# Designed miniproteins, single chains, continued (5), part 16

Each design is a single chain, and the fold is of that chain. pLDDT is the mean over its residues in the fold that is shown.

## One batch from the design tools (miniprotein)

Design m16558
Fold by ESMFold2-Fast:
Structure m16558 (fold): chain A 78 residues (1-78)
Amino acid sequence: SVDERVKALAEAGRAEDALVLAYLELGPEPVRKGAQEAARLLKQGDREGAFEALKRALVEAGLSEEVAEAVARAYVDQ
């Protein structure tokens, strides 16, 4: 499934690849919007806010909460 493939990339620390796969399979706009908000919060030093914003957007795009959390964690840890 998309969820399983995205999770595997996130657990490997490949946050960009996980986001690209989610973008292509689930819909570009929700994933792009979430990534843009997370990037904005990271620039302001709000790592926790960036994590929560990206996780929420990915869940709304159709990923399970567990997988969305893994992607968001990998993203803010890079």
Scores: mean pLDDT 83

Design m16559
Fold by ESMFold2-Fast:
Structure m16559 (fold): chain A 71 residues (1-71)
Amino acid sequence: SELDKVLEELRKLLEEAGVPQETIDRIIKAIREKKYDELDRLGARVSLSLTPEQRERLGKLIREAVKLVEK
């Protein structure tokens, strides 16, 4: 699905940034389950480990994934 493609890109971005797999899995689960408060907290935490370019790309991927799950 389109959602699975966006989430795969998100996973690869966070893996390249050195984010732990457990944290990546929690972010993906928060998106799929529409737990946006948890998603916001996790996103803020991982953003400290990202470059400005990675943060911008992460924000875009999260926004796209959220649009796809709200259909």
Scores: mean pLDDT 87

Design m16560
Fold by ESMFold2-Fast:
Structure m16560 (fold): chain A 74 residues (1-74)
Amino acid sequence: MAEEYLKKGQEALKQGKFQEAADYWSKAGDVYEKEGNLEKAAEAYRQAAISYLKAGDVKKALEMGRKAQELLEK
């Protein structure tokens, strides 16, 4: 469930584990996208991109940012 991934992501953020937090936000985005909630999926991917940037993972940050942008393009 997307909400479980969000909870785990927030817990990882509280611990300063930006890579782990970003991975959970990315998974939440995947679940929201499959459920057809494209707005929440885009927001989750955007949060994943920010967290990947904080972790220094520029490649994954760019990937997540692109996914968020594509979902907002109707």
Scores: mean pLDDT 83

Design m16561
Fold by ESMFold2-Fast:
Structure m16561 (fold): chain A 82 residues (1-82)
Amino acid sequence: SAAEQAALDAAIDEARRTLRELVEKGMSKEEIVEKLTEIARDLVARFPTPEQRARAASALGRTAKELGLTDEEIAKVLAPFG
């Protein structure tokens, strides 16, 4: 539904905001990977449909690239999505 898609988009926006704030405060690369992995697990638990998972994985993968993660680190972060 439109409401469910809006809830997912809001959750992604909140996660991205939180990560930007932590990076600005000097979060380490290891802490960034750990935090992204925690966010991935939360998103998978809250938004379980294949369409929601694909959207969340795509958005989180883009955020990880923007934060300078390698392809190997991005694969680790996205592991909870399958």
Scores: mean pLDDT 80

Design m16562
Fold by ESMFold2-Fast:
Structure m16562 (fold): chain A 96 residues (1-96)
Amino acid sequence: SDAEEAKKLLEEAIRIAREALPGANEEARRHAEEAIRHLEEALKALEEGDYRTALEHALEAAGALDEAVRLDPAFRPALEKAARAVALLARAAGLP
C-alpha cells in the first residue's frame, strides 16, 4: 500500500540523515536534526492512521532537508526519500 511504502521511505530518510550527521557542519546538522524530528512525528502519525498529519510533518521534514542539502549534499538521498514519502502520503490522504 502507499502507506506501507511511505513508512519504509520515512524510515530510510531517518537512517540516511542520521548517518550523515557526524560529518556535517553545525548549521547543516541543526537543519537535519529538525528534519529527523519531523520524520519521526510523520511515522507516529502514519502508525495512528492520521495521513494528513503525517503529510504535514513529512513536508516540514522535506523543507528542513532541503536546507541541509544546500549546506551539505550528503543529505540529498534523505531528501529524495522524504519527497517520495510526501507524494505517497498525499495520495493516501486523498489529495490531488
Scores: mean pLDDT 90

Design m16563
Fold by ESMFold2-Fast:
Structure m16563 (fold): chain A 61 residues (1-61)
Amino acid sequence: MSREERIEEAARRIYELALENGGKVSKEEIDKIAKELGLSEEEVREALDLALRRYIDDQEA
């Protein structure tokens, strides 16, 4: 899995958690996803930003 694919997969998982929790994702869940996918702190930030943008866009549609 490439760097881009791992960030996208993390974003997808974070997005699913946001849907379940009304836009809230715990730091513990984010850290778990990061460890499982082998993401750096910077890559986690990119994934979180992507997931949040998708969540907001979905709520505005």
Scores: mean pLDDT 79

Design m16564
Fold by ESMFold2-Fast:
Structure m16564 (fold): chain A 56 residues (1-56)
Amino acid sequence: LEAEAERLRQLAADLEAAAADPGVTESTKEGLRQAAAENRARAEQLRAELDALRAA
């Protein structure tokens, strides 16, 4: 769980970096940014679930 959340955060960061590249088309940038947001949200959800389990 923790390792998976970290992996998803890393993927989101990589996608955001790719979306910032001025050589990438606008449609590709939007897709990359959306994918990054989804991966980041999922990573935070998994982290919150892990933290809740630790607090229980």
Scores: mean pLDDT 78

Design m16565
Fold by ESMFold2-Fast:
Structure m16565 (fold): chain A 72 residues (1-72)
Amino acid sequence: APVKLSPEEFKKVQEIAEKNAKELGIKDLKVLDAWVDNGTLLFEVETSAPDADLVKVVNKTNEEAKKLGIKG
């Protein structure tokens, strides 16, 4: 079952994802929701960016979030 993030964890995920998006030249990425399911960080985003660039943001964000203990 999905595990809800705390408000503090959600803010960290937003900041990490938006930072990683900017690093790839994506200025319009907005994190709408985030949760952990089966030890995997999942999040809903709004952006005009192509899926190939989003996969890079997602992978880097998941790695950084795990280093901060955000894994459920």
Scores: mean pLDDT 78

Design m16566
Fold by ESMFold2-Fast:
Structure m16566 (fold): chain A 55 residues (1-55)
Amino acid sequence: LAEEARRLIEEAKKYLDAGYKEVAKQGFQRALELARKANDPELVEEAESLLKEIE
């Protein structure tokens, strides 16, 4: 779960850099859900911060 969340964050960052904001937003939202299931507060904060920055 935590590993999957980290991978989604990295993939979403690549899409954001390429200009695909909506795809990146969906990726960060999925990563946040997985981070919460993994009970990893550091990943939860990272995903929330990235979502806040994009919006």
Scores: mean pLDDT 79

Design m16567
Fold by ESMFold2-Fast:
Structure m16567 (fold): chain A 103 residues (1-103)
Amino acid sequence: APSLEELLEALRALLLEEIERARNAPEEEQAAVLAESTARLGAALAELAARAAAEGVPLEDWLGRVARILSEAAAEHRAAEDPRARAVLDAAGGIVEAQAAAL
């Protein structure tokens, strides 16, 4: 199984991939693309949470690391000016908040 560090790096790559999917999709497909991106991000973030728990990493530590990745991605991909990038990052943030609330 991948390490926590490998999964965190994979999350950075996945965010870029999902933002590019959103940018390249026609307007009429945006809702469907966002739903698919949300499912893929949900699966990746669930695997991250399970790996952090398995490695004994405190919840607040790995959540802080994920929040930093999301903040860096927001700046890099101009989420403040790009509603498609913002929608993907907002979906990821919502998943993280839901995971934290469930623990």
Scores: mean pLDDT 84

Design m16568
Fold by ESMFold2-Fast:
Parts: sequence; structure tokens; C-alpha cells
Structure m16568 (fold): chain A 58 residues (1-58)
Amino acid sequence: MKFPEIPEEKLRAFLESLGFSEEDIDYLLSLPQEELLQVLATLLGLSPEETLKRILAF
């Protein structure tokens, strides 16, 4: 699946809404977006596609 580029500001706000620390957010944002989506999907118990939909709807 080809993921659209998500603005970093939107990703940061989404991660903050989930209760991640600034240190964890900085680490996650240092990853390629595909890797970030895989990590978030695992943590949320969702597919990468569903995780992307949640971020885009935020």
C-alpha cells in the first residue's frame, strides 16, 4: 500500500493525544513513516491501513 505523506505536525498531535511522552514522540517521528505506521499499528492493535485512517481522521 502506498501511504500519503502525513505532515509531522499532525503526527505529533496524534501521538500526543495517545499519551506518548515527548521523548517517545521524537523517536517515533525519527522513523520513516512506513515504519512509524507499523509500530503504531502494533501498539494500537490495528492494521497499518486502519492506523493511517485514524491519523488522517484526527
Scores: mean pLDDT 77

Design m16569
Fold by ESMFold2-Fast:
Structure m16569 (fold): chain A 62 residues (1-62)
Amino acid sequence: SLKPGDIARAKVILPKTSPEEATLLPGDRVEVLEIVDDNWVKVRNLETGEEGIVPKSALEKE
């Protein structure tokens, strides 16, 4: 399971559909900043510096 401080990689393309979301490209490394709920986490994309929420299912823990 993911926890704050974990590094994960994006498994899917995630286009930004609202301002609170982060954009992901497959293979992007992200740092987990906060667990929002059972389905969503707040991350920082380490490639772009963008912060936002993404589905946990879009990420694979390194």
Scores: mean pLDDT 82

Design m16570
Fold by ESMFold2-Fast:
Structure m16570 (fold): chain A 66 residues (1-66)
Amino acid sequence: SRGRRLAVSAMMLVIAARVEADLGDLEAARRSVEAAEELAREVERLGDTEGAREVLEKVREARAYV
C-alpha cells in the first residue's frame, strides 16, 4: 500500500539521519529528520495512525541527537 511504502521511506530517512549525525553532518541529519516527519504526517493523513506514530517516535529519538 502507499501508506506502507511511505512509512518504510520515512524509516529509511530516520536511519540516514542517525548515520549523518554520527558522521558530524548535522545539517544533513536535520534535513533527513524533517523529511521523515513530513512523510509520517502523510502516513497519518492516509489513515495509518499506528504507522505514523512509530515513525514519529523514531523522529523524536533522532531529533534529541541533532
Scores: mean pLDDT 83

Design m16571
Fold by ESMFold2-Fast:
Structure m16571 (fold): chain A 79 residues (1-79)
Amino acid sequence: SESQQLYEKGRTLEQSGEFDKAAEYYEKAIALDPTNATSWRELGDIYTYHLGDEAKGQAYRDKAAEIEGKRSEEEVRKL
């Protein structure tokens, strides 16, 4: 999907140390697929550890945890 391609581009830029550009691509990925918890977590880590915005980074990581929590709760309820 386009969201997955944007995520992969963000990851490539992150691996190259281009954190500002990586954040832009992860933001585009979550705009198309807001259920991709991995994109939210990667974006949160970039803001916290590379862009110096700990509050914004924590908000993105909290959103990733919320998405993963909803998935885990649904899986447990199906068991």
Scores: mean pLDDT 80

Design m16572
Fold by ESMFold2-Fast:
Structure m16572 (fold): chain A 56 residues (1-56)
Amino acid sequence: SMEEVFELARKAVEALDAGNDEAVDEYLKQIEKINPEAAESLRRFYEGRRAERAAA
């Protein structure tokens, strides 16, 4: 459901901010099973955030 996607996306953002890229990838896999389009959009967004983190 979309509610599950939101919950997983929130957990993925928390993992991303913590620097736990493995956990981000696991949450993205779960989102992809529910909504592949949302997973691709979120993956692009997280790539941008990882790049910003690396530059800081």
Scores: mean pLDDT 80

Design m16573
Fold by ESMFold2-Fast:
Structure m16573 (fold): chain A 78 residues (1-78)
Amino acid sequence: SALDHYNHGNELFNLKKYEEAAKAYTSAIELKPNFAEAYYNRGVAYEKLKKYDLAIADYNSAIELKPNFAKAYYRRGL
């Protein structure tokens, strides 16, 4: 399920496997395109990989899906 991929991404993120975490979050998003939390967490993984443009795009997607997502606004910085 989308939640299973999302949870797997979180486990990989905690292991500092950021590339694998981003792929797991991508699978979650493919199954559930409105998954704001998966966009947000993939953005954080992209930040760890210094892929800042991809991170900002994911935070923008999280905000568009969930406009009250305070954490995504903070991470985007704007």
Scores: mean pLDDT 88

Design m16574
Fold by ESMFold2-Fast:
Structure m16574 (fold): chain A 55 residues (1-55)
Amino acid sequence: SELEKRFEELSKRLRELADKLMATEPGSPEWERLVEEIRRVHAERREVQAQIEAE
């Protein structure tokens, strides 16, 4: 389904962001930006998961 595809896309994005975060200096502006983006993507993935479970 489209929701399952979206969930997989978001999961892949989180993996990529986590890899970047591990290579970034903790507390830097870049690190803060990555942390915020990870939070947003994680929240979106959670919403998609809830929609899948509702169907």
Scores: mean pLDDT 85

Design m16575
Fold by ESMFold2-Fast:
Structure m16575 (fold): chain A 59 residues (1-59)
Amino acid sequence: RLQELAKDPRVAKALELALTDPRINALAPTDEQIRYLAEAAGVSPEAVREALEALQELL
């Protein structure tokens, strides 16, 4: 599931930022953090939320 979402390079960028930025809790992101990732990667907040939920299932 995560691999399919990460086929979009912008979603992959959002995931990279979520994992590398120590200010972002990828397991329990705030709405503010989701909006930040969406703006930085150029995707919708919904796409970021779905990708982080898929990541959380693997952790």
Scores: mean pLDDT 73

Design m16576
Fold by ESMFold2-Fast:
Structure m16576 (fold): chain A 67 residues (1-67)
Amino acid sequence: SELRRRAAEVGGRVAAAYTKAYNESPELADKVADELIEQARKESPELGEAARRGYDATRQALADLEK
Protein backbone atom coordinates (compact mmCIF):
# COMPACT_ATOMS: atom_id res chain seq x y z
CA SER A 1 0.00 0.00 0.00
CA GLU A 2 1.02 3.64 -0.41
CA LEU A 3 1.14 4.19 3.35
CA ARG A 4 3.47 1.21 3.82
CA ARG A 5 5.77 2.57 1.11
CA ARG A 6 5.80 6.01 2.76
CA ALA A 7 6.43 4.44 6.20
CA ALA A 8 9.49 2.56 4.90
CA GLU A 9 10.73 5.73 3.15
CA VAL A 10 10.32 7.88 6.28
CA GLY A 11 11.96 5.27 8.52
CA GLY A 12 14.90 5.02 6.12
CA ARG A 13 15.33 8.78 5.95
CA VAL A 14 15.42 9.07 9.75
CA ALA A 15 17.92 6.19 9.97
CA ALA A 16 20.18 7.80 7.33
CA ALA A 17 19.97 11.29 8.86
CA TYR A 18 20.65 9.98 12.39
CA THR A 19 23.63 7.92 11.20
CA LYS A 20 25.11 10.89 9.33
CA ALA A 21 24.65 13.20 12.33
CA TYR A 22 26.00 10.54 14.72
CA ASN A 23 29.22 10.32 12.70
CA GLU A 24 29.65 14.07 12.06
CA SER A 25 28.13 15.77 15.14
CA PRO A 26 26.99 13.16 17.69
CA GLU A 27 25.72 15.86 20.10
CA LEU A 28 23.11 16.84 17.47
CA ALA A 29 22.10 13.34 16.32
CA ASP A 30 19.13 12.97 18.70
CA LYS A 31 17.90 16.50 17.88
CA VAL A 32 18.02 15.79 14.13
CA ALA A 33 16.06 12.56 14.59
CA ASP A 34 13.54 14.22 16.94
CA GLU A 35 12.81 16.98 14.41
CA LEU A 36 12.22 14.46 11.60
CA ILE A 37 10.00 12.32 13.85
CA GLU A 38 7.92 15.38 14.82
CA GLN A 39 7.52 16.41 11.16
CA ALA A 40 6.39 12.88 10.22
CA ARG A 41 3.97 12.77 13.19
CA LYS A 42 2.36 16.06 12.08
CA GLU A 43 1.84 14.56 8.61
CA SER A 44 0.42 11.26 9.95
CA PRO A 45 0.52 9.42 13.31
CA GLU A 46 1.45 6.21 11.43
CA LEU A 47 4.38 7.92 9.71
CA GLY A 48 5.48 9.37 13.05
CA GLU A 49 5.53 5.87 14.52
CA ALA A 50 7.51 4.57 11.52
CA ALA A 51 10.03 7.41 11.95
CA ARG A 52 10.37 6.67 15.68
CA ARG A 53 10.90 2.94 14.98
CA GLY A 54 13.60 3.78 12.43
CA TYR A 55 15.30 6.02 14.98
CA ASP A 56 15.10 3.43 17.79
CA ALA A 57 16.43 0.61 15.58
CA THR A 58 19.30 2.70 14.19
CA ARG A 59 20.31 4.06 17.61
CA GLN A 60 20.39 0.50 18.99
CA ALA A 61 22.36 -0.84 15.99
CA LEU A 62 25.00 1.91 16.31
CA ALA A 63 25.28 1.33 20.08
CA ASP A 64 25.81 -2.39 19.43
CA LEU A 65 28.67 -1.62 17.01
CA GLU A 66 30.52 0.15 19.87
CA LYS A 67 30.78 -3.12 21.87
Scores: mean pLDDT 83

Design m16577
Fold by ESMFold2-Fast:
Structure m16577 (fold): chain A 55 residues (1-55)
Amino acid sequence: MQALIDETRARVLALTGDEALAQRVGALLAEEGKTVSPAELRAAADAYLAYLESR
């Protein structure tokens, strides 16, 4: 689980150059990970990355 959050945060930083945004996405995924399955958390991470790539 933590590896997924760390990977997503790093990829947000690579896509946007925004450290604060990367930290916020990581924090959101950490909170989601308390209530959703690993598969659902992975889907949420993929959706965030797809959204950022479309900007």
Scores: mean pLDDT 77

Design m16578
Fold by ESMFold2-Fast:
Structure m16578 (fold): chain A 86 residues (1-86)
Amino acid sequence: SMAEEARRRMLELAEEATRAAEEGDYEKAAELALEAARAALELGTPEGTLAAASALAAAAQSYEKLGDLEKAAELRAEAEALRAKA
């Protein structure tokens, strides 16, 4: 189903984001984590909302490593808002 395809895409993007961060490619890690968050929200489920929050937190950590502390703070705030409504 389309939902199963979206879930698989979300998981693949999250795994790729993690590997990019492990390799020290924080720009790529942030981009992939943001894509994973979007894919997670497309699921339209509470589980997807929590997955999106985790992906946004991962993107925030990558932006912090890049020195973009303002963007990191914004993404952490978005992650907390998603957890609150999940």
Scores: mean pLDDT 88

Design m16579
Fold by ESMFold2-Fast:
Structure m16579 (fold): chain A 60 residues (1-60)
Amino acid sequence: MSEEERELMFELSRAVLEAMKATIDKLEAERAGDEEAAKKAQEELEKALERANELDEKLA
């Protein structure tokens, strides 16, 4: 595998982990009834997923 491909895979993995963290934060906020925290976590989740999609496209 190329060095560029390896770096993209690493960044993609990091973006996926960020999305998973945001998902957990959102679920915890929803369980607690904290609408503001849930909204913030949703925004962070959307940003992480968008970043992951951009990186995934570069790997093709």
Scores: mean pLDDT 82

Design m16580
Fold by ESMFold2-Fast:
Structure m16580 (fold): chain A 72 residues (1-72)
Amino acid sequence: DEKEKLAEEAARLAYEAGRLYGQGKEEEAAELNERALELLEKLKELGASEEEIKEAVGRMLEAAKAGYEEGK
């Protein structure tokens, strides 16, 4: 399932971006966050529903928060 793989990768990138933000590496974190957002756009192009996009974004936000706490 390509949509599932994209959502998982986006969450992984969001986690790493959060961790870098926690370390004060804002530029590197912004780069990874941009890549995660590109994967969300690809999900939309593949016809992901509004609900699937909401779930993917929710996963990314929780992942980013967890990464940030670990990065501090």
Scores: mean pLDDT 85

Design m16581
Fold by ESMFold2-Fast:
Structure m16581 (fold): chain A 72 residues (1-72)
Amino acid sequence: HMSPKEKAESLLGKIVTAKPSNEKGIVVGYKGDKVYIALDNYTGGVAHDGSLLPGSGIIEVPIENIEDVKDP
């Protein structure tokens, strides 16, 4: 019964795996039903409005592609 937005919001600060690429990182933001994942080598950031700051190692992933949610 959780909406896609609520699912994305609940993942903030968690360590997740993105499928099918098997990329792992920490969720640093969300926008609608998408999450922003900072990979281990990330050099940038996410602005308060959900826009990506300059850097490498951040990816945008639909919530349906997120697996293996863990606490940091």
Scores: mean pLDDT 69

Design m16582
Fold by ESMFold2-Fast:
Structure m16582 (fold): chain A 69 residues (1-69)
Amino acid sequence: MTEEELKKEVEEAIKYLTEVLGLPEEVAREVVETVAKLLEEQKKKKLPVPPQEKLDEYKALAKRVEALI
């Protein structure tokens, strides 16, 4: 994934979360930025899946988003 492709995916995901799910932009941005960081780290380390540490971080974020909805 190139920087341009990542930026486009982030923008589309934020738009989906804000327009379709009605999440505040701040929450939507936090969710998308966390996912983008996981994908970028996978690319740098050539990992097929995120390491367990990043999965735990993502799960913590998902629980936080669930508490806000």
Scores: mean pLDDT 67

Design m16583
Fold by ESMFold2-Fast:
Structure m16583 (fold): chain A 56 residues (1-56)
Amino acid sequence: MERARELKEQAIEAARAGDDDTAADLMTEASQLLEAAGDPEAAREASREVMDAIQA
């Protein structure tokens, strides 16, 4: 699931840059890819990591 991880990393970078809208969009894309792959736990973990970056 390389693409979902890249999207998560991009979301974290966007959050650090103060672009919360882009971070949220990328987080949603990554979560959807992980859910489609049958890994809802990974999807929730990715969302948590991005939200932590936004809140930091």
Scores: mean pLDDT 78

Design m16584
Fold by ESMFold2-Fast:
Structure m16584 (fold): chain A 74 residues (1-74)
Amino acid sequence: SQSALDKGRSASQHARQSLVEGDEDTAEGHIRAVQSIAKQNPEVRDEILSIMDSELKKGLQDKKKRELDRLLSS
């Protein structure tokens, strides 16, 4: 299950990176990978999904900052 947590964390971090880079299709792929890992490992499912939620929220904040900076520089 620690291996599942490590895989879920890694995939969540890749999802965040892709989201920040604007590659939504790749981000969706990584999100689906995290969901698959969570489904296959019910004992750590909630922790994996919590990690994904945290990483995606950070990615959205980074996107919002970039958009705001772009608008303020115009």
Scores: mean pLDDT 85

Design m16585
Fold by ESMFold2-Fast:
Structure m16585 (fold): chain A 105 residues (1-105)
Amino acid sequence: MIKITQSPKSITAKEGEKVTINVTFSEDVGTDVEWYKQKEGKLPELLIKDVSTLAPGVDSRISASGSGKNYSLTISNVKKEDEATYYFKDKKTGNRSNGTKLTIE
């Protein structure tokens, strides 16, 4: 069973800051990995597919990278609209991280 660790569990940021969310796996998971944004009371929205490919309509302030066991999501120049819980998913297993809650000051 592949263990997914996402850190930090929560971030409080000021508008205009850069935030980075990290994911580590216990085993190599390949490149079929995705990042999701879920706002309160809404369905999860796909942000990133295939490690670093932005989904249609996703803001260019969002970027992602990673390989092997380590993956990251970066949000530059954060705005109030970025308040959400962010999740990482291994598409092949359907395994999802516990997420990171982002709050903007």
Scores: mean pLDDT 82

Design m16586
Fold by ESMFold2-Fast:
Structure m16586 (fold): chain A 65 residues (1-65)
Amino acid sequence: EEAKKKAEEYYEKGLKSTDPREQARYFAGAAYYYIQAGDLEKAREYVKKANEFLAKVGAPPLYLA
């Protein structure tokens, strides 16, 4: 429950950011907390979003184990 709240907070911060580097960081954080909450479907979705923004800044992609 705490992890799910943190995931939503990070998602909102990602939406409000105008810097693709910060958006990647926030969406990666949301994915991490969705993993902790047991929501693997949302975790995969936000890893994909983070990787979209990482690609825009020339950074390597993240992988969900």
Scores: mean pLDDT 79

Design m16587
Fold by ESMFold2-Fast:
Structure m16587 (fold): chain A 60 residues (1-60)
Amino acid sequence: SMEKVKEIQKQIELLRERINELKKQANESKDPKKKALLLTKVLFLEIVISTLEEIKKRLE
């Protein structure tokens, strides 16, 4: 349904904002372990976005 598509789009937008914040924190971090953890979280969220985009395509 169009309502579900719109809800998924909003979730994707919020996740993109979270990714940008985590990337900023990673770029500002001088601790290699903290940087690696933050970048791992970014990769996880990018996979979540990819999954949501696929679900959205199937609902369209």
Scores: mean pLDDT 88

Design m16588
Fold by ESMFold2-Fast:
Structure m16588 (fold): chain A 58 residues (1-58)
Amino acid sequence: DEVAKLALEAYKESPDDAAQALAIAGAVLKGDEETAEELWKEASEKAQKYAEELLKAL
């Protein structure tokens, strides 16, 4: 599972960035654009990159 592989690698490198990436991806999948935008603005560049990779793998 590509999503599980990406999530595990992100968590091993940076748990905080991985958590932010998962929150962003979850908000996007839920269709909650307002929450997704807020989370994206607060997220590190690394977390934003992880979120993009997770969403592409879905």
Scores: mean pLDDT 76

Design m16589
Fold by ESMFold2-Fast:
Structure m16589 (fold): chain A 73 residues (1-73)
Amino acid sequence: AEELLEEAEEYEKRAEELLEEARRLREEAEELEEEDPERARELRLEAELLEGVAALLRGIAAFLRKKAEELRK
């Protein structure tokens, strides 16, 4: 029961790390928009990909938390 909660925490932590990386990429893209718009676009696409993966990891974490509650009264 506790193991599912610990797994959920690990997925949430990984999602947070990916969101922080995506935020940095978006900031870099904003800075590069005038100087190198193509590079800025690439960084935004990479950030969107990381945000998508983070959303999936958060979904898995939520599922694991719900399962932990069902198994642990």
Scores: mean pLDDT 83

Design m16590
Fold by ESMFold2-Fast:
Structure m16590 (fold): chain A 64 residues (1-64)
Amino acid sequence: SAAFDEKELNDALARMYIAIGKILFKKGKYEEAIETYEKALELANDPELKKEAEANIEKARAAL
């Protein structure tokens, strides 16, 4: 069996949380979107995913 890359798995989960956060943002659920993006930021190892999560948090905070 292939060895699991923990960083790769965590980055995949982070991308999923970013996607969920974007859906929540589109629905006007800005506080829930922020919480979801913060979960993505905690999991993300990829600097680009961290930047995307941070940018989306700022955008959601600006919408409050």
Scores: mean pLDDT 87

Design m16591
Fold by ESMFold2-Fast:
Structure m16591 (fold): chain A 70 residues (1-70)
Amino acid sequence: MAAALEELRELRRRFQERMTPEMRAELAARYAELEARFTALLEAGEITEEEAAEMALREDLELLRELLER
């Protein structure tokens, strides 16, 4: 987790200056969708808060990589 979190922070820092307002809006919408999904799973007791955090971190990394490649 720690290594992935550091990669996420580095990607965010580097890409923030490069991202347009449109790309930021798209990223925010995707984050909202993921948050809703994880919240539903947590409320249903399907995953733990720790598991949700790990999944969210992984999804954030993939989203940032996707936006960089566009």
Scores: mean pLDDT 74

Design m16592
Fold by ESMFold2-Fast:
Structure m16592 (fold): chain A 61 residues (1-61)
Amino acid sequence: PLPAVSDEAVERALRELSEELGVRGESREETLRAIAEKLGVSVETVEAFVRNRAARDEAAA
């Protein structure tokens, strides 16, 4: 199961990742899809990665 994190932490991690990869979408769904295409993985994999990153960042704060 994915770790429990705040919506704010998830949004922050997604924003940081999209900026690092130089991708932008008009919506969360479009941004996730663009990242998935750039990395060659599924949208579900990107969501899991972002949530795990957010959990680590939140736990470290």
Scores: mean pLDDT 76

Design m16593
Fold by ESMFold2-Fast:
Structure m16593 (fold): chain A 57 residues (1-57)
Amino acid sequence: SKEELLKKAEEARKESEEAYKLAEELKDDPSKYSGYAILGVGGEVQAELLEKKAEEL
């Protein structure tokens, strides 16, 4: 349903935000920094896709 897609999008955005926070905290470790930064970007993309699907409903 539209409500379920929006809920998942919200969760993906929160996970993205948390990943960016962890990247900033771990910025002195290039491997961990880049890993969490990539997760942050992925979460944003996932949220946008879910929000677009919800708009179609």
Scores: mean pLDDT 83

Design m16594
Fold by ESMFold2-Fast:
Structure m16594 (fold): chain A 60 residues (1-60)
Amino acid sequence: SLLEQARHSLEQAKKALAEGDYAAALTAAHEARRLAIQSGDEELKEEAERVEKEALKGVA
């Protein structure tokens, strides 16, 4: 489902962020946000946006 795909992308984003891979974290967070919007999950969208903002602070 779109919701499962969104959760998977968010997990990938969080892992990349924890590893300091800000570019990968940003890509995965953007995908998670897109999928969360399509699935109508506001909480998942907000989590994805938080990870995206943190990743953006770290990119060169």
Scores: mean pLDDT 83

Design m16595
Fold by ESMFold2-Fast:
Structure m16595 (fold): chain A 78 residues (1-78)
Amino acid sequence: MLEEALKLVRERAEKEFSPEQAKAVKDAIDTALEALKAGKSPEEAVRIFLKKLREKLSQEDYDKAVDILVEALNEVER
């Protein structure tokens, strides 16, 4: 469930990032959730999320956020 995975990403971002980076991650999550509400697929929502992260985060912070998303997706599909 992508929505549950994004919730876990939000919780980990607040814990593991600075307040400014956590805000960027949360803004990207909100954009992805809006895409899901607009009828876009989970795959398209993930693509939108990753694009927003690349626009706001350094490469290092982007890679960390992607790792968190992958771990969250694995957790919700258990």
Scores: mean pLDDT 83

Design m16596
Fold by ESMFold2-Fast:
Structure m16596 (fold): chain A 80 residues (1-80)
Amino acid sequence: LAEEGKKLEAEGEALYKAGDYEKAGELYEKAGELYYEAGDYLAASRAYMKAAEAYRKAGDLKKAEEALQKDVELGREMRA
């Protein structure tokens, strides 16, 4: 799970550098989900933040807000 998340995060970074922000956001969001399943909440939070930034650059403000909301929910899990 965490290893698969790292692979998706790397693929997302490559797409982000290529200017494919929408697809980069999708891969970062999937990486965040895999990190969450692995119990790596810090890596999940970072991946969701990267997804939000990528979606904002793509102009997809709705998906950016959804990614930020997932990060907020992780903050609750980490403190509970």
Scores: mean pLDDT 80

